Designed miniproteins, single chains, continued (5). Designs and how they scored, part 12

Each design is a single chain, and the fold is of that chain. pLDDT is the mean over its residues in the fold that is shown.

## One batch from the design tools (miniprotein)

Design m16409
Fold by ESMFold2-Fast:
Structure m16409 (fold): chain A 61 residues (1-61)
Amino acid sequence: MSTRKELLQRIGQILRLIGEILDYELDLKKGKISKEEYDKKVKELEQQIEELKQQMNELIS
């Protein structure tokens, strides 16, 4: 596969995960979720983003 295609696929996945973080931020502001639950969910999503960044770094290295 081309490196460009693989990078674009990971970028798309990162954008989706950022969207999920924004949804949790909105839920926090609306009082639908606690700060503790928000922090837990965001940490899980940030970990997935970091894993995708590592995969992208391996593709360009």
Scores: mean pLDDT 84

Design m16410
Fold by ESMFold2-Fast:
Structure m16410 (fold): chain A 83 residues (1-83)
Amino acid sequence: MSEREELRKEIEEVKKQVDELVAKADAMGIHSSELASKITAAYIEIVAAEWALERGDYETARSHIEAAKKLVEEAKKLLEKLS
């Protein structure tokens, strides 16, 4: 795969993880401003990664993907604590 294709695949994987977190929180009736904030921040990082990828700035895209992954991990831990 090209680097662009690899990064696009990583973005889609992180997007899926965010969608799964939102679905789990909704299914459990969990309403937390801290959880919502982390999910929103992860989404902003995903959008920034997509913009960087479209511009061919792969280093910036990777940085935003890693930031989104970290926010997803933090959101998962918070969701477990709130459950």
Scores: mean pLDDT 85

Design m16411
Fold by ESMFold2-Fast:
Structure m16411 (fold): chain A 107 residues (1-107)
Amino acid sequence: MTVTLTLTPEEFFDLDPEVWERIAERLQEAAEKADESVILTLVDPAEGKTVTVRLTPEQARELAEHFREAAEAMRKGRTPENVRRALDHKGRAADILRRAVEEQRAA
């Protein structure tokens, strides 16, 4: 079964740990329900264009873990070190999405 999720630019670029935790929970639930793939719909903030990305359940779980880790870092207090750690995890999440898009285009 294929599961579909939509993420807005506001949700993706928000610095609120509650928003990131919600994204992580939605991705984890989608990965658990999907037998084959998770379809993620992203709005490109640069063009206002909608981009659809096919993720494996494993990729969706990895993405969820990075959002969860980012949220946990921010919950420990907004020190420069914790903010940097949260942004590093968000960067890794963005890299997973970019790679998935590139793989889809290469096929």
Scores: mean pLDDT 74

Design m16412
Fold by ESMFold2-Fast:
Formats: C-alpha cells, structure tokens, sequence
Structure m16412 (fold): chain A 85 residues (1-85)
C-alpha cells in the first residue's frame, strides 16, 4: 500500500509537471517525500537514495526544468520498487 501510494504521488507530480503547474508539482513531491520515508522504514531499508532523488525533483521544480523533473520521477519509481523488494 505504501508503494502504491508513492507511485500515485509520483504520477501526480508528473501530471503537474506536464501542465507546468509547479505549485502542484511541489505539493506532490512533498507528499512523496513523507511516503518515501515511511516506505523505507517499513522495509528496513536506507532512505538515502530515495531522498536524494526527491531532492533532484525539487531542484527541477526550482529551475522549471520539465526534462530534469521527468528523469527524477523515473529514478524515484525505480528506487521505490527496489526498496519494496
């Protein structure tokens, strides 16, 4: 359920980026940060790779860089699946 919640938050982030709604993108990635920490704790894994990728998504929002935001989202989805395994 935490993995599914995280994936929905990242998809919401990507949708906001596609619409150039940087405020909505910021909210989605902030929600994803909280869910990522909970997911890592539940699975007994190091949250650092997920938190670093969330940081890259935040930097992409600050720069309004849609390409960087999409790359960060792809990394977040891959890392979350690795944490959940």
Amino acid sequence: SLLEEFEKEVKRFLEAVAKKDWQAARQAITDALVTAQALAQKEGKDPSPLLEAVGRAGEAIDKKDAEAAKQAAEDLLKLAKEVAR
Scores: mean pLDDT 87

Design m16413
Fold by ESMFold2-Fast:
Parts: C-alpha cells; sequence; structure tokens
Structure m16413 (fold): chain A 80 residues (1-80)
C-alpha cells in the first residue's frame, strides 16, 4: 500500500540520519533539527493518503515514537 511505502521510506530516513549523526558527530541540536524536518515531511505526505481522523490517531502514536527516538539518538551521541 502507499501508506506502507511511505512508512518504509520514513524508517529508512530515520536510520540513515542516526547513522550519519553518529559517524559525523552531529550535535544534539543538529540531530533534533534534521529529525524534525524528516518527520514534518512524512506527516505532509501521510496527510495526502489518510483521512483527517486517521491522521490524528497516527500522529499521536508517531509523536510518542519520535520523542523516544530523539531521546535515544541524543543519548547515543553523548556516548560517542
Amino acid sequence: SKIQELADKFHEKLEELLEKALKEKLSEEEFEEKLKEIYEEFKEELKKVVSDEEFKEIEKQLDEYMEKFLKYGKELLKKS
């Protein structure tokens, strides 16, 4: 499905960002800014393929996931 294709691309971008951030020693601020850009782009694409009601439910779950991912990435960057 188109939703699955968008989700797969989003996941790949998140993994690529984390790998790049660790390899290039990005600041926590740069990591957060780039993560927010990827997430906003994904939300805009998602809005085109789901209803407003479905989007709100998905966004709530994704916001929680993104907060955890950001925290995880920042902790890894501190240890690197």
Scores: mean pLDDT 85

Design m16414
Fold by ESMFold2-Fast:
Structure m16414 (fold): chain A 97 residues (1-97)
Amino acid sequence: MKKIARLALQLAKRAADSPLPTGPEIAKLLEEAAKAAEEGDFEEALKKLEEAKKLAEEAGDRRLAAHILEIMSEIYREMGDEEKAEKLRAEALELLR
C-alpha cells in the first residue's frame, strides 16, 4: 500500500526519459516527493510535487503536470482534505482535455 510513492517514482522515470531539458530536475523532485510520502511527511511531499508541477507547466508538458496533480490529490485524500483533493483532480482533468 505504498501507492503515492509508487506513482511518484513511476512518473519520475517518465520525466527522466522525456526530451525536456528540465526532465532530470523534475525526476529528482518526484523521487524526493516519493521518499517524503513514504516517511509520512506529506507537507514535504506536496512542496516537492508543487515545484515539479511548476517545472512541467513551464516546459509545456500538460500530461506530466496533470499526473503530478493526481499524486497531489491522492496525498490530500490521505490527509482527509477531500475538497482540495477533488479540486486538484478536476484541474488535472482540464489539463488532459
Scores: mean pLDDT 83

Design m16415
Fold by ESMFold2-Fast:
Structure m16415 (fold): chain A 94 residues (1-94)
Amino acid sequence: SEIEKNKEKALKLTKELLGKSPEEVQKLAEELIKKERYVEAATLAVISSVFKEPELAIELAKAVREGDEERVRELLDELEEKHRELGEELEAKL
């Protein structure tokens, strides 16, 4: 149920972020990682990907919610293969 609510919020936030440059999104993610706010950094990755890979984005959000770091890494690796530039950047910062 929380995943469904988060999916709706992620879709809204993704639409708002479509007007932002990749550099702006990257700076935000970098700041969150620097503050050890990894859950929120992963949420930005989900939001950025929801339009192209909704199923993968949902699974990533679920894994982050459950604190399953191994599953998060697996899903980020899959996301990297589909969205090479975004995936490489996220993996390098995690």
Scores: mean pLDDT 57

Design m16416
Fold by ESMFold2-Fast:
Structure m16416 (fold): chain A 69 residues (1-69)
Amino acid sequence: KIEELFKKFDVDGDGTLNKEELKALLQSLGVENPSDELIDQLKAAFDRDGDGTLNFEEFRQLLIGLGLE
């Protein structure tokens, strides 16, 4: 379940993914060596509230955009 994956990488338990958490999650999905530029571009595209983190809904839209959902 994508909710379980999100919770696994949300180590802070705040309901959002920061840069390090998102990078680790992408690696677990088979994305080799996700660059800081890729992470920043994904956050810019899907961080709808502009706080520099992805909440669960933004995260799900990111997975859909990557073809992983």
Scores: mean pLDDT 71

Design m16417
Fold by ESMFold2-Fast:
Structure m16417 (fold): chain A 62 residues (1-62)
Amino acid sequence: MEPGDLVRAKEDQKATSPEELDLKKGDLVRVLELISEDKAKVQNLGTGETGIVDLSKLEKVE
């Protein structure tokens, strides 16, 4: 995945800290920054909120 990619949450994520983002399966998000090989900062396009998400919980929109 790269910054600017449009991706979808393939499973729910519950935020455990203020920096993490709550996601529901099916939410559309844009990748803003790759933080590590397994984590990215994203923006939820439905809510406008930004936060950290595991890359394993995201898939590219086809």
Scores: mean pLDDT 79

Design m16418
Fold by ESMFold2-Fast:
Structure m16418 (fold): chain A 115 residues (1-115)
Amino acid sequence: AVTITESGGGTFPEGGSVRLTAAVSGLDFAAADVGWERQAPGEPPRLVAFLSADGAERLYAPEVAGRFTISVDRAAQTLYLDMRDLRREDTATYTAVARLGTETFYGAGTEVVVV
């Protein structure tokens, strides 16, 4: 079974920084496209960061570009989202996503609250 487990969420000050971590198991991580979705209360999920399997494409939503960085540790099978210069509008549940071929796998999500 594929398992994606996020950690690093919590409550953070405006202007602060946080690293979200997602541990991935049961998947050929080297062949997977990865990303982070966020969902604010009452809103649909939105992809905010993306990294292609080959590392050639790294894409960010305009509202997080320059502040968020997606990265991977392939040996550890771990996906990261480094979030800097936090804003109140960054308050959301963040969910790691991995896509292999036509299949998409989601973690349970981790909450980030900016105060």
Scores: mean pLDDT 89

Design m16419
Fold by ESMFold2-Fast:
Structure m16419 (fold): chain A 59 residues (1-59)
Amino acid sequence: SMSQRLQQEQGVQKGTEAAKKAHDEFVKKNPERTPENVDRLSLLSTQAATKAIEQFEKE
């Protein structure tokens, strides 16, 4: 069995992967680098990371 700390580290890795995927998908749909798009991109990346970590922890 993995320790809680080790599971948390794996969760962070899953979060990073999800954030990168969300980032890439958003940029493909919204290639214009406006302040509004940058702010929304940051929010969506954070939300994707959080969701992926929560999903990993529930497995």
Scores: mean pLDDT 77

Design m16420
Fold by ESMFold2-Fast:
Order: sequence, then C-alpha cells, then structure tokens
Structure m16420 (fold): chain A 97 residues (1-97)
Amino acid sequence: MAKEKLLKKVEEIVKPTLSEESKEKLLKILKEAAEKSSEEEVEYFLKAIEAALEGKDEEAEKYYEKASELAKLIEELLLEERAKKYNKPELAEEHRK
C-alpha cells in the first residue's frame, strides 16, 4: 500500500539523524503507525516533518494537528535527539539509569 512507502520515507528522513537508542524507538513508532494510522495521517506526518526541517514551524504545527498521535511521538523523539546533542546525555542516564 502507499502507506508503506510513506512510512519508509519517514524512516529514511528521520533515522539517519538519530542515535542507535532513538532508532529503536523510531522503528517501534513506525510499526504502530503501520497498524493504527491511516494513509492520510501518515501523509500529513511527512508534510509536518518536511515543513519543520525547512524552518516553517507554523506550517509544521498545522500538519501535526492533522496527523495522528504518532506525529507527536516522532516530534518528541526528534526533540530528545536534539537535546542529547546540546545537553549531557550522561545527566539524563544518571537520574534514571
């Protein structure tokens, strides 16, 4: 189905920017999207990511609102990955282990 191609595009765009730990989380999110999300939701999801990568934050927000709850999980994952680059990952692990 076209949905599988859209999910593969999400994986190809997001996966290279992630640590190994975050890649496992991404695959879990994509598996849930394949089972529970409609093709239209995944399409809005891709548009949101593309807009965010282009710095079009307002446009990205509108697409995230139309996307499934899984769009929020990917956005959270990307924010966590960004935080790991600018903050000490050791501090988060020290508190939670």
Scores: mean pLDDT 69

Design m16421
Fold by ESMFold2-Fast:
Structure m16421 (fold): chain A 97 residues (1-97)
Amino acid sequence: LREKLEELKEKLEKAKTDEELKKILEEIIKLLPDATQDDLPIVLESVDIAINKATTKEVLELALEAAKRALDIAEDLDDILRAIGLILRAIGKLLDL
């Protein structure tokens, strides 16, 4: 799980299009049911990258979904606060479109 999440984060960093971001986010979301608190730093960093690069509502909606699911898993206050921050950023960016 961890290695696959790290590979997906690297793909997000290299992604140039919303189509690439969408595909990678969908793969991350599929892995989230098996994720634990220890996996959240990588997941949250991945969602942050996706929100920063996203230009379409579709990708922002997927990033929002991933952040919400990460919040459901989060046990550490730092990860809870980061997930909430990402949810708010995704919503804010969606409202500006």
Scores: mean pLDDT 84

Design m16422
Fold by ESMFold2-Fast:
Structure m16422 (fold): chain A 81 residues (1-81)
Amino acid sequence: SEGLELINKKLKEAYELGKKLALEKNFEEYKKIVENLEREKQRLREMALADGVDPSKAFALYLLELEIEALKKGYEEGLKE
């Protein structure tokens, strides 16, 4: 349960960051953050392919994808305000 609470907190923080950047009209910083997270995701994918199947790498990729989606959703909702 502690692990799930930390994950939920991280996703909420990503969502709120996206929303904040949209309200501040800071598209350049939002774009930079998204591009950095997408590069990290690609790096993890390449590592997973090189070393064979590692469930911990698959889980890390899944969490990173959720963080990216939370950030994007926050940004989209902030633009609506």
Scores: mean pLDDT 82

Design m16423
Fold by ESMFold2-Fast:
Structure m16423 (fold): chain A 89 residues (1-89)
Amino acid sequence: MVKKRVVEIPADATPKQLVEIVAKAFGISVEEARKLIIEGRILVNGEPLFPWLPAAEQGLVGEQTLELLEEPLFVLSEEEVKKLEEALA
């Protein structure tokens, strides 16, 4: 069963804040949220979440729907995982 959560994303949200929003929405740790994003299990409005990109450039500002998948529909590439780790450093 897919878990859905509605969240409010501020226009100036940092990559770290986006991961924290996911963690709070699903009641999990920041480290667990990061792992789920890397596993491709977190979607925003049906599309993968890329927290290393500015929220405004992704069209993620304001009310958005987060989805937690039971199994990954896709996996992040090695390059995308690197971008996430660098953005959260």
Scores: mean pLDDT 73

Design m16424
Fold by ESMFold2-Fast:
Structure m16424 (fold): chain A 68 residues (1-68)
Amino acid sequence: DAEELEKVLKRAQEIQDKIDASNLSEEKKQELRKRIAEVLEKAKAGADVEEVMAELKKIEEEVDKLAA
């Protein structure tokens, strides 16, 4: 579903923007970006959107904790 994929892509972009704006180390930013890219590849391959969104939420929670 294109609408659900757009929702996933938008959320991933929001998380990436948070990572880029954060004071995290470049090494940590690369790790987080890699995890997001992996989740997006699964989404594009037709993985369950709810599971993909849950994985993105976990990544966002880690970013928020590290950037606090």
Scores: mean pLDDT 82

Design m16425
Fold by ESMFold2-Fast:
Structure m16425 (fold): chain A 82 residues (1-82)
Amino acid sequence: RAAEVEALRAALEAALAALRALARRLKQALSFEADLGPTEGEARFRAERLVPELADELGRLMGEVARLLALGESVRLRLRVE
């Protein structure tokens, strides 16, 4: 039981860390292109390609987080019923 809760917590932390990494990568990519020379149009074009990919990944990670939270609540409910 404790091992189940710990595994869910670790998986949730990993999903949240991945979300933070995606946000950091977007910021870094935009800063790099703005500083080193593509025109604003080129930077926007690359951001437009990256943003849909990040939105899809964000949706997937949010779904995983919701599933892990539901599993955690199920484990808590089972422990309370016992």
Scores: mean pLDDT 60

Design m16426
Fold by ESMFold2-Fast:
Structure m16426 (fold): chain A 93 residues (1-93)
Amino acid sequence: MKGEVYYAQGKYEEAIKAFEEELKKYPTNPFLWRLLGDAYMKLGEYEKAVEYYRKALAIAPKDPVTLRNLAEAYEKLGKVDEAEKYRKQAEEA
C-alpha cells in the first residue's frame, strides 16, 4: 500500500524502497516483484526491471500483466525476440 502511493505520486525511488520493505513481510507475493519491475521501468533501468519481472513470473508464471511488462522491458533493451516471445505468452495466458 505505502509503496503504491509513492508510485502513483511519481516517487519511484521511494516506491522501490517501500516495496523492498514490504517484500521482507511478503516475499512470495508476485505483485510486489512486478511493482518493483514497474518502478525500475519508470526510472529507465530496464535490465533491473527484467530481473524483477522474472522474479514475479517464477511465482506466477502465467500472469498476463507481468508477461506484457517483461516484453516491454525487453523491447527497451532492443531484445526483440525475447519481447515477441513474452508478448505472445501474455496473449495466450
Scores: mean pLDDT 86

Design m16427
Fold by ESMFold2-Fast:
Structure m16427 (fold): chain A 80 residues (1-80)
Amino acid sequence: DELVRRAEELLDKAMELLNQGKTEEARELARRAAELYREAGRPALAEFATGVIEGLERLDVGIERAIERSKELLEEEKKK
């Protein structure tokens, strides 16, 4: 299946980018892979690729929350 092969290539590239710390680019490729799996009629593989996207998004949200919490704690210390 040409669509499945293409989706696998994109997902492999996404993993490579993730290892390089390029989370945003990895997320974009994983999203495209999920779309190709869906078009190929492979819903289980599309769900897997979507799970990768959700994992990356949760990582980004976690980082944002950690930064916000750190700022809050610093302001509390500043006020004493």
Scores: mean pLDDT 73

Design m16428
Fold by ESMFold2-Fast:
Structure m16428 (fold): chain A 64 residues (1-64)
Amino acid sequence: MALSREELEKEAHISLLIAKASIYLKAGDKEGAIKAYEELVKSLPEDSELAKEAREKIEKLKAE
């Protein structure tokens, strides 16, 4: 089934934020990674599994 344009644009935005967080982590930039995950959380519904995972990653990075 084809996704709607709105769903595709939302998926592209989410994918970009995930990629950005991954790039920052590989570069050793914890602050950049945290910011990217925070933007990801803001872009997702509160009850989203991906938002929960992003929040857990933020907490882990802040604890390091």
Scores: mean pLDDT 78

Design m16429
Fold by ESMFold2-Fast:
Structure m16429 (fold): chain A 63 residues (1-63)
Amino acid sequence: GKALEEAKKRLKEELEKYARELAEKIGASSLEIEEIDENHLRFTIKVGDETYVFDVDLDEALA
């Protein structure tokens, strides 16, 4: 429904904002945000020799 679509859009925007803030705070050398599909996002953050990967299921997050 419209409410779910609006919630997903807001969640995507909030997650991207948090990912950018986190990357800046930890001194990341790169941040990659991938939309795997309409319901799944992947964030890849590199800091020195470390790589952090976060996969988010938007349907599960909103349930």
Scores: mean pLDDT 78

Design m16430
Fold by ESMFold2-Fast:
Structure m16430 (fold): chain A 69 residues (1-69)
Amino acid sequence: SRAERVEAVRRVLLELGYSPELAERVARGIVTLLDEGFSPEQVAQLLVREVPGMTREQALAAVEAALAA
């Protein structure tokens, strides 16, 4: 479900040290963009650009969590 995918991404972001508010917002954004047909690569690139301090490795881990759920 969408809720399970959002929770999977949120958990990864929290483990990476992001705040609960940012983790929730970014997790919802990732799932929405993937559901809108953006590729995993496009979503990861957007995350590196838009989320302060986010590395490519962190972005890919977050996107992978959404795809695995």
Scores: mean pLDDT 88

Design m16431
Fold by ESMFold2-Fast:
Structure m16431 (fold): chain A 96 residues (1-96)
Amino acid sequence: SEEVEKGKEYEKKGKEAEKKGDYKKAGEYYEKAGEHYIKAAEKASEEEKPELLEKAAEAYRKAGEYYEKAGDKEKALEAEIKAGVLDLEIAVLRVT
């Protein structure tokens, strides 16, 4: 999946920005990773969808963490909310 490859690419860029202490860029890259994992989940089979949504949720949690470190409380809260919504969606998909 092109979207999964893009998600992994942005996760890698996020880790590189993290190592450099560029918390704003780390947040932005992890946010983009989450967006691409959501797009991958939209196109995935029902069996594959939960794993991709879990990757998106983890990416948004990382984005929130680094936006908080960068002092961007609004973007941090937005990313945390997105991760929480994804966690609920995953829970629903795993219940018959």
Scores: mean pLDDT 88

Design m16432
Fold by ESMFold2-Fast:
Structure m16432 (fold): chain A 72 residues (1-72)
Amino acid sequence: KLEEEIEELNKKIKELEEKIKELEAELAKLKAQPITTEEQRERILELEEEIGILELEIAVLKVVKEKLEKKL
């Protein structure tokens, strides 16, 4: 049923948002330190890329949720 699908999407969105918060916290800690090594720079780029991908996934899920809500 659409209501159950919307609830499941909300749960997935919340889980992805929590992952982004964890990655953002790690990124903030890395940026607060002197960036002196190539490994630090690579890790920052990896975190930024992962955050971007997760944000895009959330955006897609929110669009799907809006479509389902309109069908109710």
Scores: mean pLDDT 82

Design m16433
Fold by ESMFold2-Fast:
Structure m16433 (fold): chain A 61 residues (1-61)
Amino acid sequence: MSEAEKIAEEAEKLGDKELAEKAREAKRRLQDAINQGDSEAVHEAMQELGELAKKVKELKE
């Protein structure tokens, strides 16, 4: 399972459907950006996933 999928799954377990949706959208944007060679969009999507991962980890502590 990818890191983005893991973030979405954990967010769903915590009952935060909005966070899960954002993680899935960021994953989709990342995949599209990689396929198109858009380094700017890749960077933005990776940063978004990183922030979402931090939020999930803080909530689980």
Scores: mean pLDDT 79

Design m16434
Fold by ESMFold2-Fast:
Structure m16434 (fold): chain A 87 residues (1-87)
Amino acid sequence: SMAAVREEVDQVGEGVRFAMRIINAAEAGNMEEAFREARRAVETASELALREAEATLSWAIKLYERAGLDTSRLREALEFFRRLVEE
């Protein structure tokens, strides 16, 4: 149904927004905030939103690598996020 499609689109958007908050904090050098946003995502987001957040973080890392930018903080945030999801 159209309502079910809208629900999935909303969940995808939620996942991307969580990823962007994590990326923004990590890029600012605020790893404490990046980890806090990751915990908030795992505690509040749907399974689909969490999958989209991980995909977005992974994609951002690849883009940063192609641009010759440092990805170390983004990788730390992604690894922390993955550990929380697998608990």
Scores: mean pLDDT 88

Design m16435
Fold by ESMFold2-Fast:
Structure m16435 (fold): chain A 79 residues (1-79)
Amino acid sequence: MREAIEEAARGLAEQLARASEEQAEAAIESIVAQAPEEAREEVRELLEKAREAARAGDLEAATEHLARAIELGLRAEEA
């Protein structure tokens, strides 16, 4: 499971590095909308950090932030 999340996060990090700022913001909003209300602000913060890292060329940091955001969304479903 976590390995699949990290693979998806890496792919998304590469897309964010290539995307325009407007496209990155739209992607962040879409992911935040899918997250549970309780985790929504933390997910947004992680996605914003991932965007900044991807733009700086730090794909490894971007991937870690994205993986944590995805994990937060999944944890709420296990309640």
Scores: mean pLDDT 74

Design m16436
Fold by ESMFold2-Fast:
Structure m16436 (fold): chain A 99 residues (1-99)
Amino acid sequence: SLEELLKKMKELIEKARKAIEEGDLKAALKAIEELLKLLMEAISIDPQNPEVIELIEEAIELADKLVEEAKKKGDFDTALQADIQRGMLLILLGLSKLF
């Protein structure tokens, strides 16, 4: 259900935020990757759901923070992967505005 997806996505946002704060860049990337998958599923159910759109925007901010922290640590592989996730999230946000 969409309600179960929303709960799990909010948990993944907090997991990603905490992982970034703790410097666990791999855990943050995994959480963002899983979050993107759930956001894609949620948009397929309700393309203009305001809560889902807000979660996409929060995910974009987290991906951007992960890129910056990864670059700061010289972890350019994680920075690239996080930037790819950010790009996909931006496309998803754009698609939500077309429906």
Scores: mean pLDDT 88

Design m16437
Fold by ESMFold2-Fast:
Structure m16437 (fold): chain A 97 residues (1-97)
Amino acid sequence: DVLEEARKRYTDEQFLGAFRAFVEYALDRGIISQELAEAVLRSRPEDLARITGVSMTTQRTARDVLREMLRLARELGNEATVAFTEAVLAALEAAAK
């Protein structure tokens, strides 16, 4: 199991830290609003750590990681993370043209 192997090297705290850095990066680039950044970071930390950990350990490209994060956020009903991930994915797709 790829996730079990990754968890031997990473903790939920490290995955949460990576997610927070990603939100800050998106905010600094103007991809998301301050209000959306705050809403996502106030959402369930356990959801954010799990979404990040699964996506990063199962997917190899940034686009595939974002798509997996979106799928997991929808399954968990984390609407703030859905909105965040949709905004970042749209910005990435726009940059590819």
Scores: mean pLDDT 76

Design m16438
Fold by ESMFold2-Fast:
Structure m16438 (fold): chain A 70 residues (1-70)
Amino acid sequence: MTPEEIKEFIEKTYELAKKEKPYILETESEEEKEKFEKFYEAIEKALEAAKKGNYEEAYKILSDTIAKLK
């Protein structure tokens, strides 16, 4: 993945997660809410890192979060 691809992926994922968040919290089970909250926090941290130009760190944050959900 190039830095531009990582940034675009994170931005699109964050926008989608932001739009879905209120619906997930209203309609999903507690287990799904917890998984979503962990993912949402990771996306927020990854987006902040990407905004600072730290694309490697942004990618690591996402990868670590996905691994923890297994």
Scores: mean pLDDT 74

Design m16439
Fold by ESMFold2-Fast:
Structure m16439 (fold): chain A 101 residues (1-101)
Amino acid sequence: DPEALEKAAKQLREGLEKLFGPEQAEAIMTLLERFAAAARATPPGDLAALRAGYVAIIEELRAQGLLEPALADALIERIRAGELDPLDVLAEVLAHFEAQK
């Protein structure tokens, strides 16, 4: 249901805006959308290609100033450690940043 997905994405964005602000929330939403696209385009079982694609996306968004360097570094570390689900990577990074304050 496209309407349900749009509503869920809007709620996620609003939650991220409360935690990190609107600029960082937009960057995280863009990251998740690009990860989902890369996963759909990658052949099943090619985990090395999927990991390389995810790292390249994060490094591009960092270079464009759309991701805070500390968040980008944490995401790259989680992906290199074997986390390839975008939501699991995001959840662990969010928990880490909540613990830092």
Scores: mean pLDDT 73

Design m16440
Fold by ESMFold2-Fast:
Structure m16440 (fold): chain A 74 residues (1-74)
Amino acid sequence: RRPSPAELERRIATLEEVIARLQKEGLDNPEALAYARRVAAELGITPADWMTPEQLLAIFRLLVEQLRAELAAA
């Protein structure tokens, strides 16, 4: 299965929104963290309770880079 360009664009937009929200509201904001964890679960990523907010943010950034590369190759 290969995602369509539109599907990749939607995933990138969602992840960029999560990243922006975490940066704006702070990594100690429970609502922003809950939203980020929910989005991670929707993408098949289940972060452990021990995972720091900084690690979660780094994972989202890496995933955005990966999806952008895939979109460019699509």
Scores: mean pLDDT 75

Design m16441
Fold by ESMFold2-Fast:
Structure m16441 (fold): chain A 65 residues (1-65)
Amino acid sequence: NENLELAKKYIEEAKKLAEEGSSLDDVKAKAAEAAEYAKKLSEEEKKKINEELAEIVKEAAKKLA
């Protein structure tokens, strides 16, 4: 469960950076950290986290472009 907790932590940090208007590169960096922990989870959990990360980056790209 530690990998899930760390993935969720970095997802929340990515969301915060996107909301604060930080650079897209900073959002992508936090998303990448979350994805590294997601790789260690079940395929089902990894898919859900990667889908959430993709939406965070997509929305950040629209706002921060």
Scores: mean pLDDT 80

Design m16442
Fold by ESMFold2-Fast:
Structure m16442 (fold): chain A 60 residues (1-60)
Amino acid sequence: MSPEEVAEKILELMEQGVPLDDAIDEVLREGASRKAVEEALRILAKKGVLSEDDARTLIA
């Protein structure tokens, strides 16, 4: 699963009311790598969906 696909899936789940932590757990359960999730969170931060501080906290 590409970082872009992971970012789109997280965003879709959040639009449906799923909390960010639960959305991350869902994509990991579906076989996304941790590296793809880290890159996806950076993509979402760049798009203004997440703050850079929030993205850094979740990656750490």
Scores: mean pLDDT 76

Design m16443
Fold by ESMFold2-Fast:
Structure m16443 (fold): chain A 73 residues (1-73)
Amino acid sequence: SLEEYFEKFKKLLEEAIEAAKKGDFKKAEELFEEAEKLLKDLLSRTPESKELEEAKKYFEEAKEEIERIKKES
């Protein structure tokens, strides 16, 4: 379901941020790439929706947070 995909996607982004906070940037990158693949799959399978727009925003916010952590490390 769309909800299950969104929850899995959000969990991957949260885990990527946690890995970055711990200084494990390789793990953060791998988890972030998995989330990006899920986002691309969602974009190909579902029409434009509020959930899809929210997923895009979560992805960009997570990307910004990881980059911020890297710069401050």
Scores: mean pLDDT 81

